# Designs tried in a protein design run: designed miniproteins, single chains. Part 24

Each design is a single chain, and the fold is of that chain. pLDDT is the mean over its residues in the fold that is shown.

## One batch from the design tools (miniprotein)

Design m866
Fold by ESMFold2-Fast:
Structure m866 (fold): chain A 81 residues (1-81)
Amino acid sequence: SEAEELKKFIEKLEEEIKRLEKEIEKLEKEIKELEEENKKKPDEEIEKKIKELRLEIELKEGMIALLQGMIGWLKKKIEEL
């Protein structure tokens, strides 16, 4: 049924969100390690890397927000069937 297809798509989007959340956690850990290194020995290249990783987190958070919006829309579509 169409409802089962939409439910399967929601599950795929929820799995993608979990993947992105794990990637964010890994990036946050990397930033923390780089911040600790930069505290001991200040380096412009480390500061640049931290900035780049923070931008990656912001982009991934934005993707999660879009996926959550899609899930909400799909759930509403299922209720209308």
Scores: mean pLDDT 90

Design m867
Fold by ESMFold2-Fast:
Structure m867 (fold): chain A 93 residues (1-93)
Amino acid sequence: MKAEEIIKRLEEAANLPDPEEGLKRVQEAVDEALKSDLTPEEIDEILRAVKRAYDALVEKGADPSLVASLFTADALRLVAKKLIREGFVPDIR
């Protein structure tokens, strides 16, 4: 999926009236980003869009502790994808 389509889905998720459905749509968009052929710059744009979507869902009544856990996991996965795209090979010991 293209970065523009992923960002649009994240913006749509943030605007949903049901925070639980919004959280589900954000997770689906993150999963699509992780499967997609994205540049490091596109990954940065998506990471910012994910944070904006989660912030908006918290304002609508999503559980801040759940959102913090979900965002932490999503951010780590997206940052790892970006680092791999930039040629970083983590030495996991």
Scores: mean pLDDT 82

Design m868
Fold by ESMFold2-Fast:
Structure m868 (fold): chain A 88 residues (1-88)
Amino acid sequence: MKKKEELIKELKQRADELVATYNALGERDLAEQVRKFAEETIEKIKNSSEEDAEKIYQEAMKRLDELERQSPIAVLKEAVDRAVERSK
């Protein structure tokens, strides 16, 4: 199976992309939550067996995919609503 270093690299790249998207939308708190989730997951992978690391990685990637599908659209809507409110 893939080495832990490769799993960590792929997870970090995926999380960094989502963090960049949230930062572009001005949602720094959500970006920070994704960053912390990735850091905690990387620590779990480092402390796990090779087989457990693969499972943790797959579950984390699913979580990030779900956040991208649901949260970026919701975050974009929220950012628009907040911009309108701040203009009042």
Scores: mean pLDDT 74

Design m869
Fold by ESMFold2-Fast:
Structure m869 (fold): chain A 103 residues (1-103)
Amino acid sequence: MTKEEELRRAIDTIRGLTDGLIEAVKNGEISVDEAIDILINALQVLADYFKDRLPEAAEVLREAIERLQEIKADPSLTPEQKIARVREVVDETLKRLEELIEK
């Protein structure tokens, strides 16, 4: 698999996982904080995978992890506000990863 194909697969995986986790929160199956933890763990696995293969992708993923940790830790945010910010972080992260494919 090429680096481009690996990165496209990672983008699709992150998108699908994020959508599934948000749906699970809306259905009352998991908490927002549990959803954020699952997403952080998945992004950590991907960052470790890309650290030697495409360091720029690993850096983008680590920045996303830090932002998600801040959202989880913010006591001023409602669950709905946390979900909205998670979507913003993921959307920005996916755009940055897509830009790495275009180089």
Scores: mean pLDDT 87

Design m870
Fold by ESMFold2-Fast:
Structure m870 (fold): chain A 70 residues (1-70)
Amino acid sequence: NVKKAEEYVKKAREALEAGDNESAARYARKAMLYASKEITTSTDEEVIKKAQKLVEEARRILLEALGQPP
């Protein structure tokens, strides 16, 4: 799930940089979903920490895509 979250964060960032706010928001939501699943299913502290950072990064991209302050 971390790899999927990383893929969606990358896609969300690329979409945001391209001015495609709709796709950026969609990918950011998917990244948050996969990262959240990893937090609830993983027992590895390093994996959980990475997933938490991915949730925060995806949340910031989502807020920016929606025109909200980060």
Scores: mean pLDDT 80

Design m871
Fold by ESMFold2-Fast:
Structure m871 (fold): chain A 81 residues (1-81)
Amino acid sequence: YEEAVEYLEEAIRAVREGDAEAALEHIDRAAAVLQELAEAGDFSAGVALIMLALAKQFIREGDFEGAVELLERAREFLEEL
């Protein structure tokens, strides 16, 4: 999960800086890594993908606070596994 966590850290930074475009790009990179793992049978990667999809929705709706909270939760979840 290290690569996905790194992309999530960059996404969180971008959201905090108000850069929605960069944040969505970093989330998509994290999602690509997690999707490969989920396709290999990693249930935890699948759960993280759902969290990332919701975070992207919050960014699109302008809820940057909600997006940061979800991205931090996804990062913490992956780091504990």
Scores: mean pLDDT 82

Design m872
Fold by ESMFold2-Fast:
Structure m872 (fold): chain A 62 residues (1-62)
Amino acid sequence: TDAETAAALAEVQALYREAQEQGLSAEEVARRLQEIQARHPTIASVTVSEVDGRIVVEVDLA
């Protein structure tokens, strides 16, 4: 795994932890994920869903 992919995933994981601890909305999480994707082209797509009150994030890598 290259360093760019590792950095991108670390930012996604940090955001996910912050979202759970601070109760961020799915809309706020999606917005921040789009910013992360813009900085890391190795992320091909990001999908945010809410299932049974939990935020689920799916990341596709290029």
Scores: mean pLDDT 76

Design m873
Fold by ESMFold2-Fast:
Structure m873 (fold): chain A 85 residues (1-85)
Amino acid sequence: MQASAESYDKLLELLEKNAKKISDMVFEKLGTNPFEVPLDEAREAMVDAIKEVLREALAKGEISEETYNEAIRLLDARLAHTRAL
């Protein structure tokens, strides 16, 4: 279950570099009233934005396919948990 420290650091660096892009994508999907949006819908928008950032990083060779697949699985697991509740 422990990811390598290198993969974790790479993911954190990518999220930090793309924090504004993720925020912009979430706001575009939810509109100008984030407080009126259900938490589950906001979570889905955030997951979609992060997936797009990860896909772009993979295409540029900034992350490995293994790191990409692991991150996608974690994001999908969070959405599944919300839907199962």
Scores: mean pLDDT 69

Design m874
Fold by ESMFold2-Fast:
Structure m874 (fold): chain A 64 residues (1-64)
Amino acid sequence: MKSLKELVEELIEVGSRLSLLRMKAVVLKKAGEEVPEELEREIEELREREEELRRRLEELLRER
């Protein structure tokens, strides 16, 4: 079971990676380049993971 601190740290790491990938996708789209399907899939996967971690964090904060 992850502690509150561990969940927050993982949220920060996942959020940072997601932001970087989203920025890369936006830059590619604005440059008229094709966004790789792998990049879009990774963004979606990280977004879902971030939502899961936020939900777990909220549950822990309610319990405490």
Scores: mean pLDDT 79

Design m875
Fold by ESMFold2-Fast:
Structure m875 (fold): chain A 98 residues (1-98)
Amino acid sequence: MTLEEIFAETRPEADAFARWLLEQADSLSKEELNKALIAAYVMAIASGGHPEVLRAAARLAIKSGDLETAERIADLLEKMGYTELAQEVREEIEKAKA
């Protein structure tokens, strides 16, 4: 089984996990948000990059005020070919700055 096959099989779980993280973000403290962000970011990188998990990590970073981490995640998404998701994250960063 290849890593790509594993991603195809776990895609619905990755999407559900990303949604769950975003739902939990509204109830988490800033410190808990930062820990959740680190966990999501590490898991996304270790798994070869589930774009939905990376986007969820970026939104957690924005909610915690860590815009630099959110920008790094957007750059990673762009390098991985998810240019539309990277643009959406960058737009959310700009709205957070306003």
Scores: mean pLDDT 70

Design m876
Fold by ESMFold2-Fast:
Structure m876 (fold): chain A 76 residues (1-76)
Amino acid sequence: MIARDEEVGRADVEAARENIRKAREALEEGDLRKAAVLISAAMVLAVSAALNGEEEGAREVIEEAREVARELEEKE
């Protein structure tokens, strides 16, 4: 089994939230490609966080990322 590291999980959640914040800013600026890249990075970090025991934080990040992805799809 992959070793769980709670500190790594928490850091991944924080990094994912920062990427979501930047993705929302990119959407407001009309930079759809930048927003897509940032959301993809946030999703990867959320998966890493879940694997390291931060399932609740990862779930919240995934829900926020899906909301931004929906807005991105509406603007394409």
Scores: mean pLDDT 80

Design m877
Fold by ESMFold2-Fast:
Structure m877 (fold): chain A 56 residues (1-56)
Amino acid sequence: MAALLDEAARLLAQAAASADPEERRRLAERAARLFVEAGALSEAEAEAVVRDVVAA
């Protein structure tokens, strides 16, 4: 569980730092999936996170 949360947080940070919209979306989607698997986010919350990161 902790390892999934750590990996998800790292991917989300990489997504936020990326200037490439395609890379940001890909990394954010991977992070969102791991957060859902870890039980930290619902699927709806994960979708919102991906949308926000891509839109930034």
Scores: mean pLDDT 78

Design m878
Fold by ESMFold2-Fast:
Structure m878 (fold): chain A 62 residues (1-62)
Amino acid sequence: MKEVILAEAEAAVRMLPYAVDLALGKMSEEEAKKGMIEVLEETAKEYPEAREALEKQKEELE
């Protein structure tokens, strides 16, 4: 529903700095993955309806 789409969009925006820093070599792959996983977990707490979709994204990062 709308809440899932919003949660996925917010998670993507919040993860973008980690992806950029990883691509520029400013952050290790391990640090970037940890940061992105934390973003997904925090977003799932804010949007419980999106928890399942965000957990799938977390699995893709692992």
Scores: mean pLDDT 78

Design m879
Fold by ESMFold2-Fast:
Structure m879 (fold): chain A 55 residues (1-55)
Amino acid sequence: SLEEEIERDIEALKKLFEVAPKELGKDTADSIIRRYLREGREEAAERIKKVYEEM
């Protein structure tokens, strides 16, 4: 489902922030956000943005 996709993206991003430099995590988050915005999924993009803002 679309919700399962966003949950997987959030989980992967959180794991990335645990092991990788913060800059790489932010670049990855920005890439995911841009992809969701291109798909017209503004709520999904906002959820990813909130995740990395808390990291």
Scores: mean pLDDT 82

Design m880
Fold by ESMFold2-Fast:
Structure m880 (fold): chain A 66 residues (1-66)
Amino acid sequence: SAAELIAQGEALGREGARAEAAGDLETAISLYEQAARLYAQSGTEYGQTLAALARRERDRLVAKAA
């Protein structure tokens, strides 16, 4: 369901935040990207908003790692 996809994405987003706090930028980037894909797969407007936010976090960390 859409709710299950959003919940799974949120769990991955929290793991991404923990990886970022630990200084593991590569893991954080991967987790935010995975979260964004799950949010987009929900097919909801809310999921699209969350996907955009997760991609923004990914892009921020990619820029920081470069």
Scores: mean pLDDT 89

Design m881
Fold by ESMFold2-Fast:
Structure m881 (fold): chain A 66 residues (1-66)
Amino acid sequence: MTAEEIKKAADEILERFKNGEITADVALEKLEGLKKGVENSDLSEEEKKEALEHIEKKKKEIEELA
């Protein structure tokens, strides 16, 4: 999975939460799963940092909206 695909997945999780399709708890759990996937991936350190920062931003947005 590329950094772009991970960012897209994080955006989709946030959108599904905003649409009422999933709860904040479920959305945060899915984002935590993406974070662990990034940490265990063969992505470069820069790509990992970018993906992790994007995931963290989406987590904060969910927490602020919940």
Scores: mean pLDDT 83

Design m882
Fold by ESMFold2-Fast:
Structure m882 (fold): chain A 69 residues (1-69)
Amino acid sequence: SAMEEEARRIARLAVEKEGGSDIGTALVLMAVGVARAAGDLAAARAVAEEALELIPDNEEARRILEELE
């Protein structure tokens, strides 16, 4: 729960700071990668969901979310 909240916060900050740019998208995807490496699949899913809400055309976030289902 707390980890999911932090993951979503990081995703929002990345998009806000970079304005949905390629850099913002890369930062969100790195956060997903870190969560997956830590074994926190719930946090990884939360970041992917937040990325899709902020950048609906993010194919990488959609693919990750599909893999986590």
Scores: mean pLDDT 66

Design m883
Fold by ESMFold2-Fast:
Structure m883 (fold): chain A 57 residues (1-57)
Amino acid sequence: GPLTDEQIERIIAGAREALASGDRVVLLVARRELEKALEIQPHPELEELLAEIDRAL
């Protein structure tokens, strides 16, 4: 089913924490979470965060 607003908020928070950490392993985990979320439904903010993580890697 589609992601809930709470699930999207948690994914966004996790991605932002990963970007703040600069840790490659944490960034790779966040990338996987964003890719899985985007397979369920398109979301502009998640797409932007995925692009930021890919640029940081």
Scores: mean pLDDT 85

Design m884
Fold by ESMFold2-Fast:
Structure m884 (fold): chain A 85 residues (1-85)
Amino acid sequence: EKGLELLKQGKFDEAIKVYEEELKKDPNNARALLNLAIAYFYKGEFQKAIELLERVIKEFPDSLEAKLARIQLKNLKEAFGPFLE
């Protein structure tokens, strides 16, 4: 909730810190990992966002978060196709 509020306020670095702390406490928190990817995307760190989305899909393949990550990753690859493999 705190992380999402920070994202809505454009405080991306503070939101990243919140999600990193959540992931540090629970490495299996698929939602924190997905939200961390979204925060990096809004910050404009697209390569980091892609790496985190791929991690959600790899580590939590049958989760709702993995389904959302696949959609986000497809959209990013379509938008940046000339720059992505």
Scores: mean pLDDT 81

Design m885
Fold by ESMFold2-Fast:
Structure m885 (fold): chain A 72 residues (1-72)
Amino acid sequence: GLKEEALKLAEEAVRLAEEARRLYEEGRILEAIGLRLRAIGLAWEAYLLGKKAGIEEEVIEIARKAGINMEP
């Protein structure tokens, strides 16, 4: 359902953010930026689905652990 889809997107965002961090550390800056932008996009998609499923706080927490701050 929506809850499972939101969590899958959030977990994928975390994976991409971690890979982006690794690429950045290796000096592959443009590739790192590309993956980080994709991770942020997936995190926001997960947030919108999570909000509909009543798990937006869980999605925000998962994104935060990946360095994606969805709150001010």
Scores: mean pLDDT 83

Design m886
Fold by ESMFold2-Fast:
Structure m886 (fold): chain A 86 residues (1-86)
Amino acid sequence: MARATAYLEAEDAEEAAERASRVPGVVDVEVIGPTLVRVVAEAPDVAGAIAAVRAAAEAAGAKLRHLVVEDLDTGEGTVVVNTEAP
């Protein structure tokens, strides 16, 4: 099992959250601010969890700003997308 947590930027966070919540594999959606939504997706593997989050961003018409994926079987986590380059 893998879990992906992503932060999506949209013009309307509430509308984006509603659209993202309808995507298969999305298990949690939270409106953090007027333009910012947190999405959590789960899948049998890391690739599936990432794909679910990307599908949620596309369905919401939102920009994927940050994505962290965790392999729940191994406990390994990695940052896949970070738009704030160090």
Scores: mean pLDDT 78

Design m887
Fold by ESMFold2-Fast:
Structure m887 (fold): chain A 81 residues (1-81)
Amino acid sequence: SEEVIEAETLLALGLIFLHLGKQAYEKGDYETAIKMFEKAKQLFEEAARLAEDVDPGLAKEARQVSTEAEKLANEAKKKLE
């Protein structure tokens, strides 16, 4: 369905932001890392919502990477404490 294609696109975009966040984190740019991880989380949450009733497997995958993005954002926030 178009809804599944949209969810797949959002998942892919979220993975790009997750990657950019990891690169920023490795460079010690924790403020940028947090912003990228939070953007990734938002995209993954929207992908999961769109996929929830039409592709439960895709929704589960999106929720898993959303949880990863949240954990990484929290780790980056601790570096600024």
Scores: mean pLDDT 91

Design m888
Fold by ESMFold2-Fast:
Structure m888 (fold): chain A 97 residues (1-97)
Amino acid sequence: AAPQREVEFELEGEVDPSKLEEVQRYVDEIRAAAEALKAAGHATSYEVEVEVRPLPPGQPALVKVRVRLTLTDDSPAAREGLARIAEAFARLQEVLR
């Protein structure tokens, strides 16, 4: 078998509690892209870790999102799936300020 490659995306920051639904939407997009890569055989495994730590009222929430994938190949389809994950993380970064 070809050597497996591990790829990790991580982002942490503060978010207004009103934006938590938007954060959840991007997390769901990340999970869907990772699952699609695994279902298509481009990844043997993936892990998605999400930590939301609410602070007292009037303060932003702390959010940490991490995704790790063990890839089986470097095909155009695998790169497209990784690009979708990277795009969702870029949108998360715009919300986490």
Scores: mean pLDDT 81

Design m889
Fold by ESMFold2-Fast:
Structure m889 (fold): chain A 65 residues (1-65)
Amino acid sequence: SEVSRQVGNLIRMISVAFELGASVRFEGDALVAYFPETDPAEREAAVERMRELAREMGLPLRVVD
């Protein structure tokens, strides 16, 4: 179902975020991700991967400093 697909996508995104060292929260209908202690070069690559995955899933994602 649509709900099951959305839940699955959300779980996968949260799992990937944790793997990449990101912290996540909800703000409205969007996931907000931030990287408290990540090296700038590694952060850039991680952000790119998360944005690509969000596009694939059609999931609203914001990345903040």
Scores: mean pLDDT 78

Design m890
Fold by ESMFold2-Fast:
Structure m890 (fold): chain A 78 residues (1-78)
Amino acid sequence: MMNQLVISGISKEEAEELKKKAEELGGTANIHEGAKTILSISGLSKEQAEELAKKAQEKGGTATLVYEDGSIKIYEPK
């Protein structure tokens, strides 16, 4: 079961916090560092992925959630 979540626009420390939460839920998370910090998460349920997307949005980030069926939902910064 592979819902994919891509988060950007948060700090490295915030990305590490969300990575830890995703891994505790049984997901896989990778942080990509460059000019911008990007966090990629997979292996979570739909509900778990949506919860993390909302947390990223509350931190001022952008989250792109690609569901297992291929549908896409974008969580814009608050």
Scores: mean pLDDT 81

Design m891
Fold by ESMFold2-Fast:
Structure m891 (fold): chain A 88 residues (1-88)
Amino acid sequence: AIPDLLKGIDYLNKRDFEKAIEYFEKAIKANPNNYVAHALLGIAYYELGDFEKALEYFEKALNIARQKGDKKAVEYFEKMIEEIKKKL
């Protein structure tokens, strides 16, 4: 849901990553094909230092973005995945 996604972004900007994760998980439950919500979960886990979960969620976001044909999102997620792998 858009309201859950926006609340998650607000918490992410405040660096409240635990609350951001809660709202992004709600957004994914409402729309599992929302690759933006998957990517934002990846960012929140990256900021918490959970690089394995960050990788998982960016790979999910990449798969959905490829199915949607969003070339700009695909490029961004591929770069983030490479960066996260350097931390593992």
Scores: mean pLDDT 87

Design m892
Fold by ESMFold2-Fast:
Structure m892 (fold): chain A 58 residues (1-58)
Amino acid sequence: MLEEALEKAEEELKKNPNPDLEEFERRLVQELVARGASLAEAMRIAAEAVKHAEELIK
């Protein structure tokens, strides 16, 4: 899950160099919960993916 989330963050940056990371985080949390993650786990993974994306663009 985390590795896939990090890959999705990188793909989002390839599509849009200035992505709405807040919207991306919300979408990712919903997708992870739909895949069976708890809300807390989904939020943690999504936050790590967003941090990874921020480090690539900042």
Scores: mean pLDDT 78

Design m894
Fold by ESMFold2-Fast:
Structure m894 (fold): chain A 63 residues (1-63)
Amino acid sequence: SMLEEAVRLHQEGLRAFEEGDYERAIEYFERALEAVARAPKSATSLAVERESRELLEQARRKL
């Protein structure tokens, strides 16, 4: 499902962020947000959206 894809992309973004690969983290978080926009609204989808947006902005500030 698009929700499962969004969660996976978010986790890949987190891994890239922790490794200091901020350009790659940005790509994954942007893709996670695109996937969550196509997912049914739920507590999980709202959490992924919020966390991905926050980490995306943090990664952009690291560049």
Scores: mean pLDDT 89

Design m895
Fold by ESMFold2-Fast:
Structure m895 (fold): chain A 81 residues (1-81)
Amino acid sequence: DVVKRILQAIDGAIEAAKRGDKERVKLYLEDLENLAKQSKDPELRKAVEEGIKKAREAMEKGQDITPILEELRKKVEELAK
């Protein structure tokens, strides 16, 4: 189930972000990007891609990405039901 894998990758990214492990966050964001491409749901793909973009922009600015990832997780759960 690609949705369950997406949620697991988001959870991994959140944990890495809470530890301040920016390298691990980047790897999880790459995994999310690849998983989104495997999804047949265009709304799910768009939500994940937008979440990744916001997280990467926030990381570049030195901002906390945890709220962005938590919001993405909520959005994915709502779309997947």
Scores: mean pLDDT 86

Design m896
Fold by ESMFold2-Fast:
Structure m896 (fold): chain A 64 residues (1-64)
Amino acid sequence: LLDLPPIELFVLAGRYHDTAEGQLYLGLYYYRLKDYETAIKWFEKAIELDPNYEEAKKMLEELK
């Protein structure tokens, strides 16, 4: 996973907003803000767009 500041993750999310990768970046942004409830919601959306997205699945497993 990218160890980036929250603002950089937000910028990346904006560039890929309609993709599973963009939803993952939004989840990571909220995870870095310690808003785990919102982070989980965005990781779930990433999996809805790509059910085989292993990085989003790993983040959900880690937060449970």
Scores: mean pLDDT 74

Design m897
Fold by ESMFold2-Fast:
Structure m897 (fold): chain A 72 residues (1-72)
Amino acid sequence: DLLEELNKLAEEIDKKVKELEKKGREEAKKSKDEEEVMREKGKEALKAWEDGYEDIEKYLKDLDKILAALKA
């Protein structure tokens, strides 16, 4: 049956096209997700650095108070 062979070939082509579409979408999504994850991690690192800077600033202020008390 030439018709059966043609139908099977059409099904195989459709499956392959769907597979390629899935792979293309997966790669596009992965690229987008990686960018978003890197942005969020960058924000977290910046916050941690800012928090660390505040702690150092506090420590320096406490040192200034001790030095002022020693001078008095």
Scores: mean pLDDT 66

Design m898
Fold by ESMFold2-Fast:
Structure m898 (fold): chain A 55 residues (1-55)
Amino acid sequence: MSPVQEALERLKERYSDSPEVVEAAENLKEAIENGDWDKAYEESLKLSEAVSKHL
């Protein structure tokens, strides 16, 4: 498992009460695993927005 995938799993655990963060982190992880960098970029922006709402 890559360090990025591990970080995304830990982020999902930290924000487990936020379905928006969990969903975005999971979608980003899947995009990275599929080598779909355009999708990974889009999902990373969604994740950043979701996390920023909980800061």
Scores: mean pLDDT 78

Design m899
Fold by ESMFold2-Fast:
Order: sequence, then structure tokens, then C-alpha cells
Structure m899 (fold): chain A 79 residues (1-79)
Amino acid sequence: ADAAKAEELIAQAEEAFRAGDYEKAIALYEEAIRAATGASPLLKAKGLVGLAHALKAAGRDEEAREKFEEAQKLMSELA
């Protein structure tokens, strides 16, 4: 796990999302969450929120809801 790698992957995922490449954004956010795990809870939470939005944009509403709930729980633990 690497915080710098997670930041790079989140930036790439955000770019893919803005371009409308939702499947690419999903894959990049999933990689970012893996890179952030054990390295930065804040980056993991950011990745989970991004993943939830990308999943919802791709029509995967149930998965999006699950990831958003995971992010909210993690952010509550960081507050």
C-alpha cells in the first residue's frame, strides 16, 4: 500500500470520470482503494466516494450505495 500511488490513481480516476469513461474510472478507483488500504484512511475514504459516484453513473446503483455507505462509515471514524 502506497499513499502517493493512491493519490495518482485517484487523479487518473477523476479524469476518466470527467471524460465519461465510467468503467475506466471504476477500475482506477478500485486500484486507488487498494493502494490506500493500510497507508491512508483519508485517501481510502476519498477513493470509496469516487467509486460510488462512478458506479452510480454506470447504472450500478446497488454497488454504488454499498461503497457510499462504506465511505460514510470510514469518514465518521476519522472525524
Scores: mean pLDDT 85

Design m901
Fold by ESMFold2-Fast:
Structure m901 (fold): chain A 110 residues (1-110)
Amino acid sequence: DPVEIVEDFIRENFELVIEEGSKAVAERNPEVVEKLLNMTVEEMIERIRREAERSEIAREVVELLAQGIRNAENSPERREESLRNLAAQIGLFLAADEMRELAREKRLNE
């Protein structure tokens, strides 16, 4: 199950997801980074599950993340780089709702 693969990655690499995910989010939208920094492991896992159930596009992203995790396990030479990149992508995925809401707010204030 792709969702379970991503959940296990978050449980095992929580500090990395916070570190690399926050860097990736801050680069795109610094206003959202505080939301990611304050998430618990359980909140991250629940968001992955909820988004995968709600959206076909989100489900496809979770499937790609799960494939990336499996590929990183099979590539010891690039494991550190792959784990950091996966952590960053997971952080961006988790922050996507807040990024969408800010974009909606900006549109309504035009």
Scores: mean pLDDT 78

Design m902
Fold by ESMFold2-Fast:
Structure m902 (fold): chain A 86 residues (1-86)
Amino acid sequence: SLLEQARRELERARRAIERGDIDGAADHVRRAALLVLEVAETQEDINRAIAAALLAIGALLDRNMADVEAALRLLEEVLRRLEEEA
């Protein structure tokens, strides 16, 4: 499913972060967000996914790892909610 692909992309983003691959992490966050947007049906879920992804990518580029973790958790929460609604 697209949601399973999004989950795998977020797992890849976290592994890229562990390796110090900031560009790779940002690419994986972008792919996860796009997959989430394909299945999100409400404006609230769409807005939350976009906001979380932009915050995560911005924090990665700024190398603010605390904000990266917070933003990834927000995107994971959107993914979890969509999986429960499926």
Scores: mean pLDDT 85

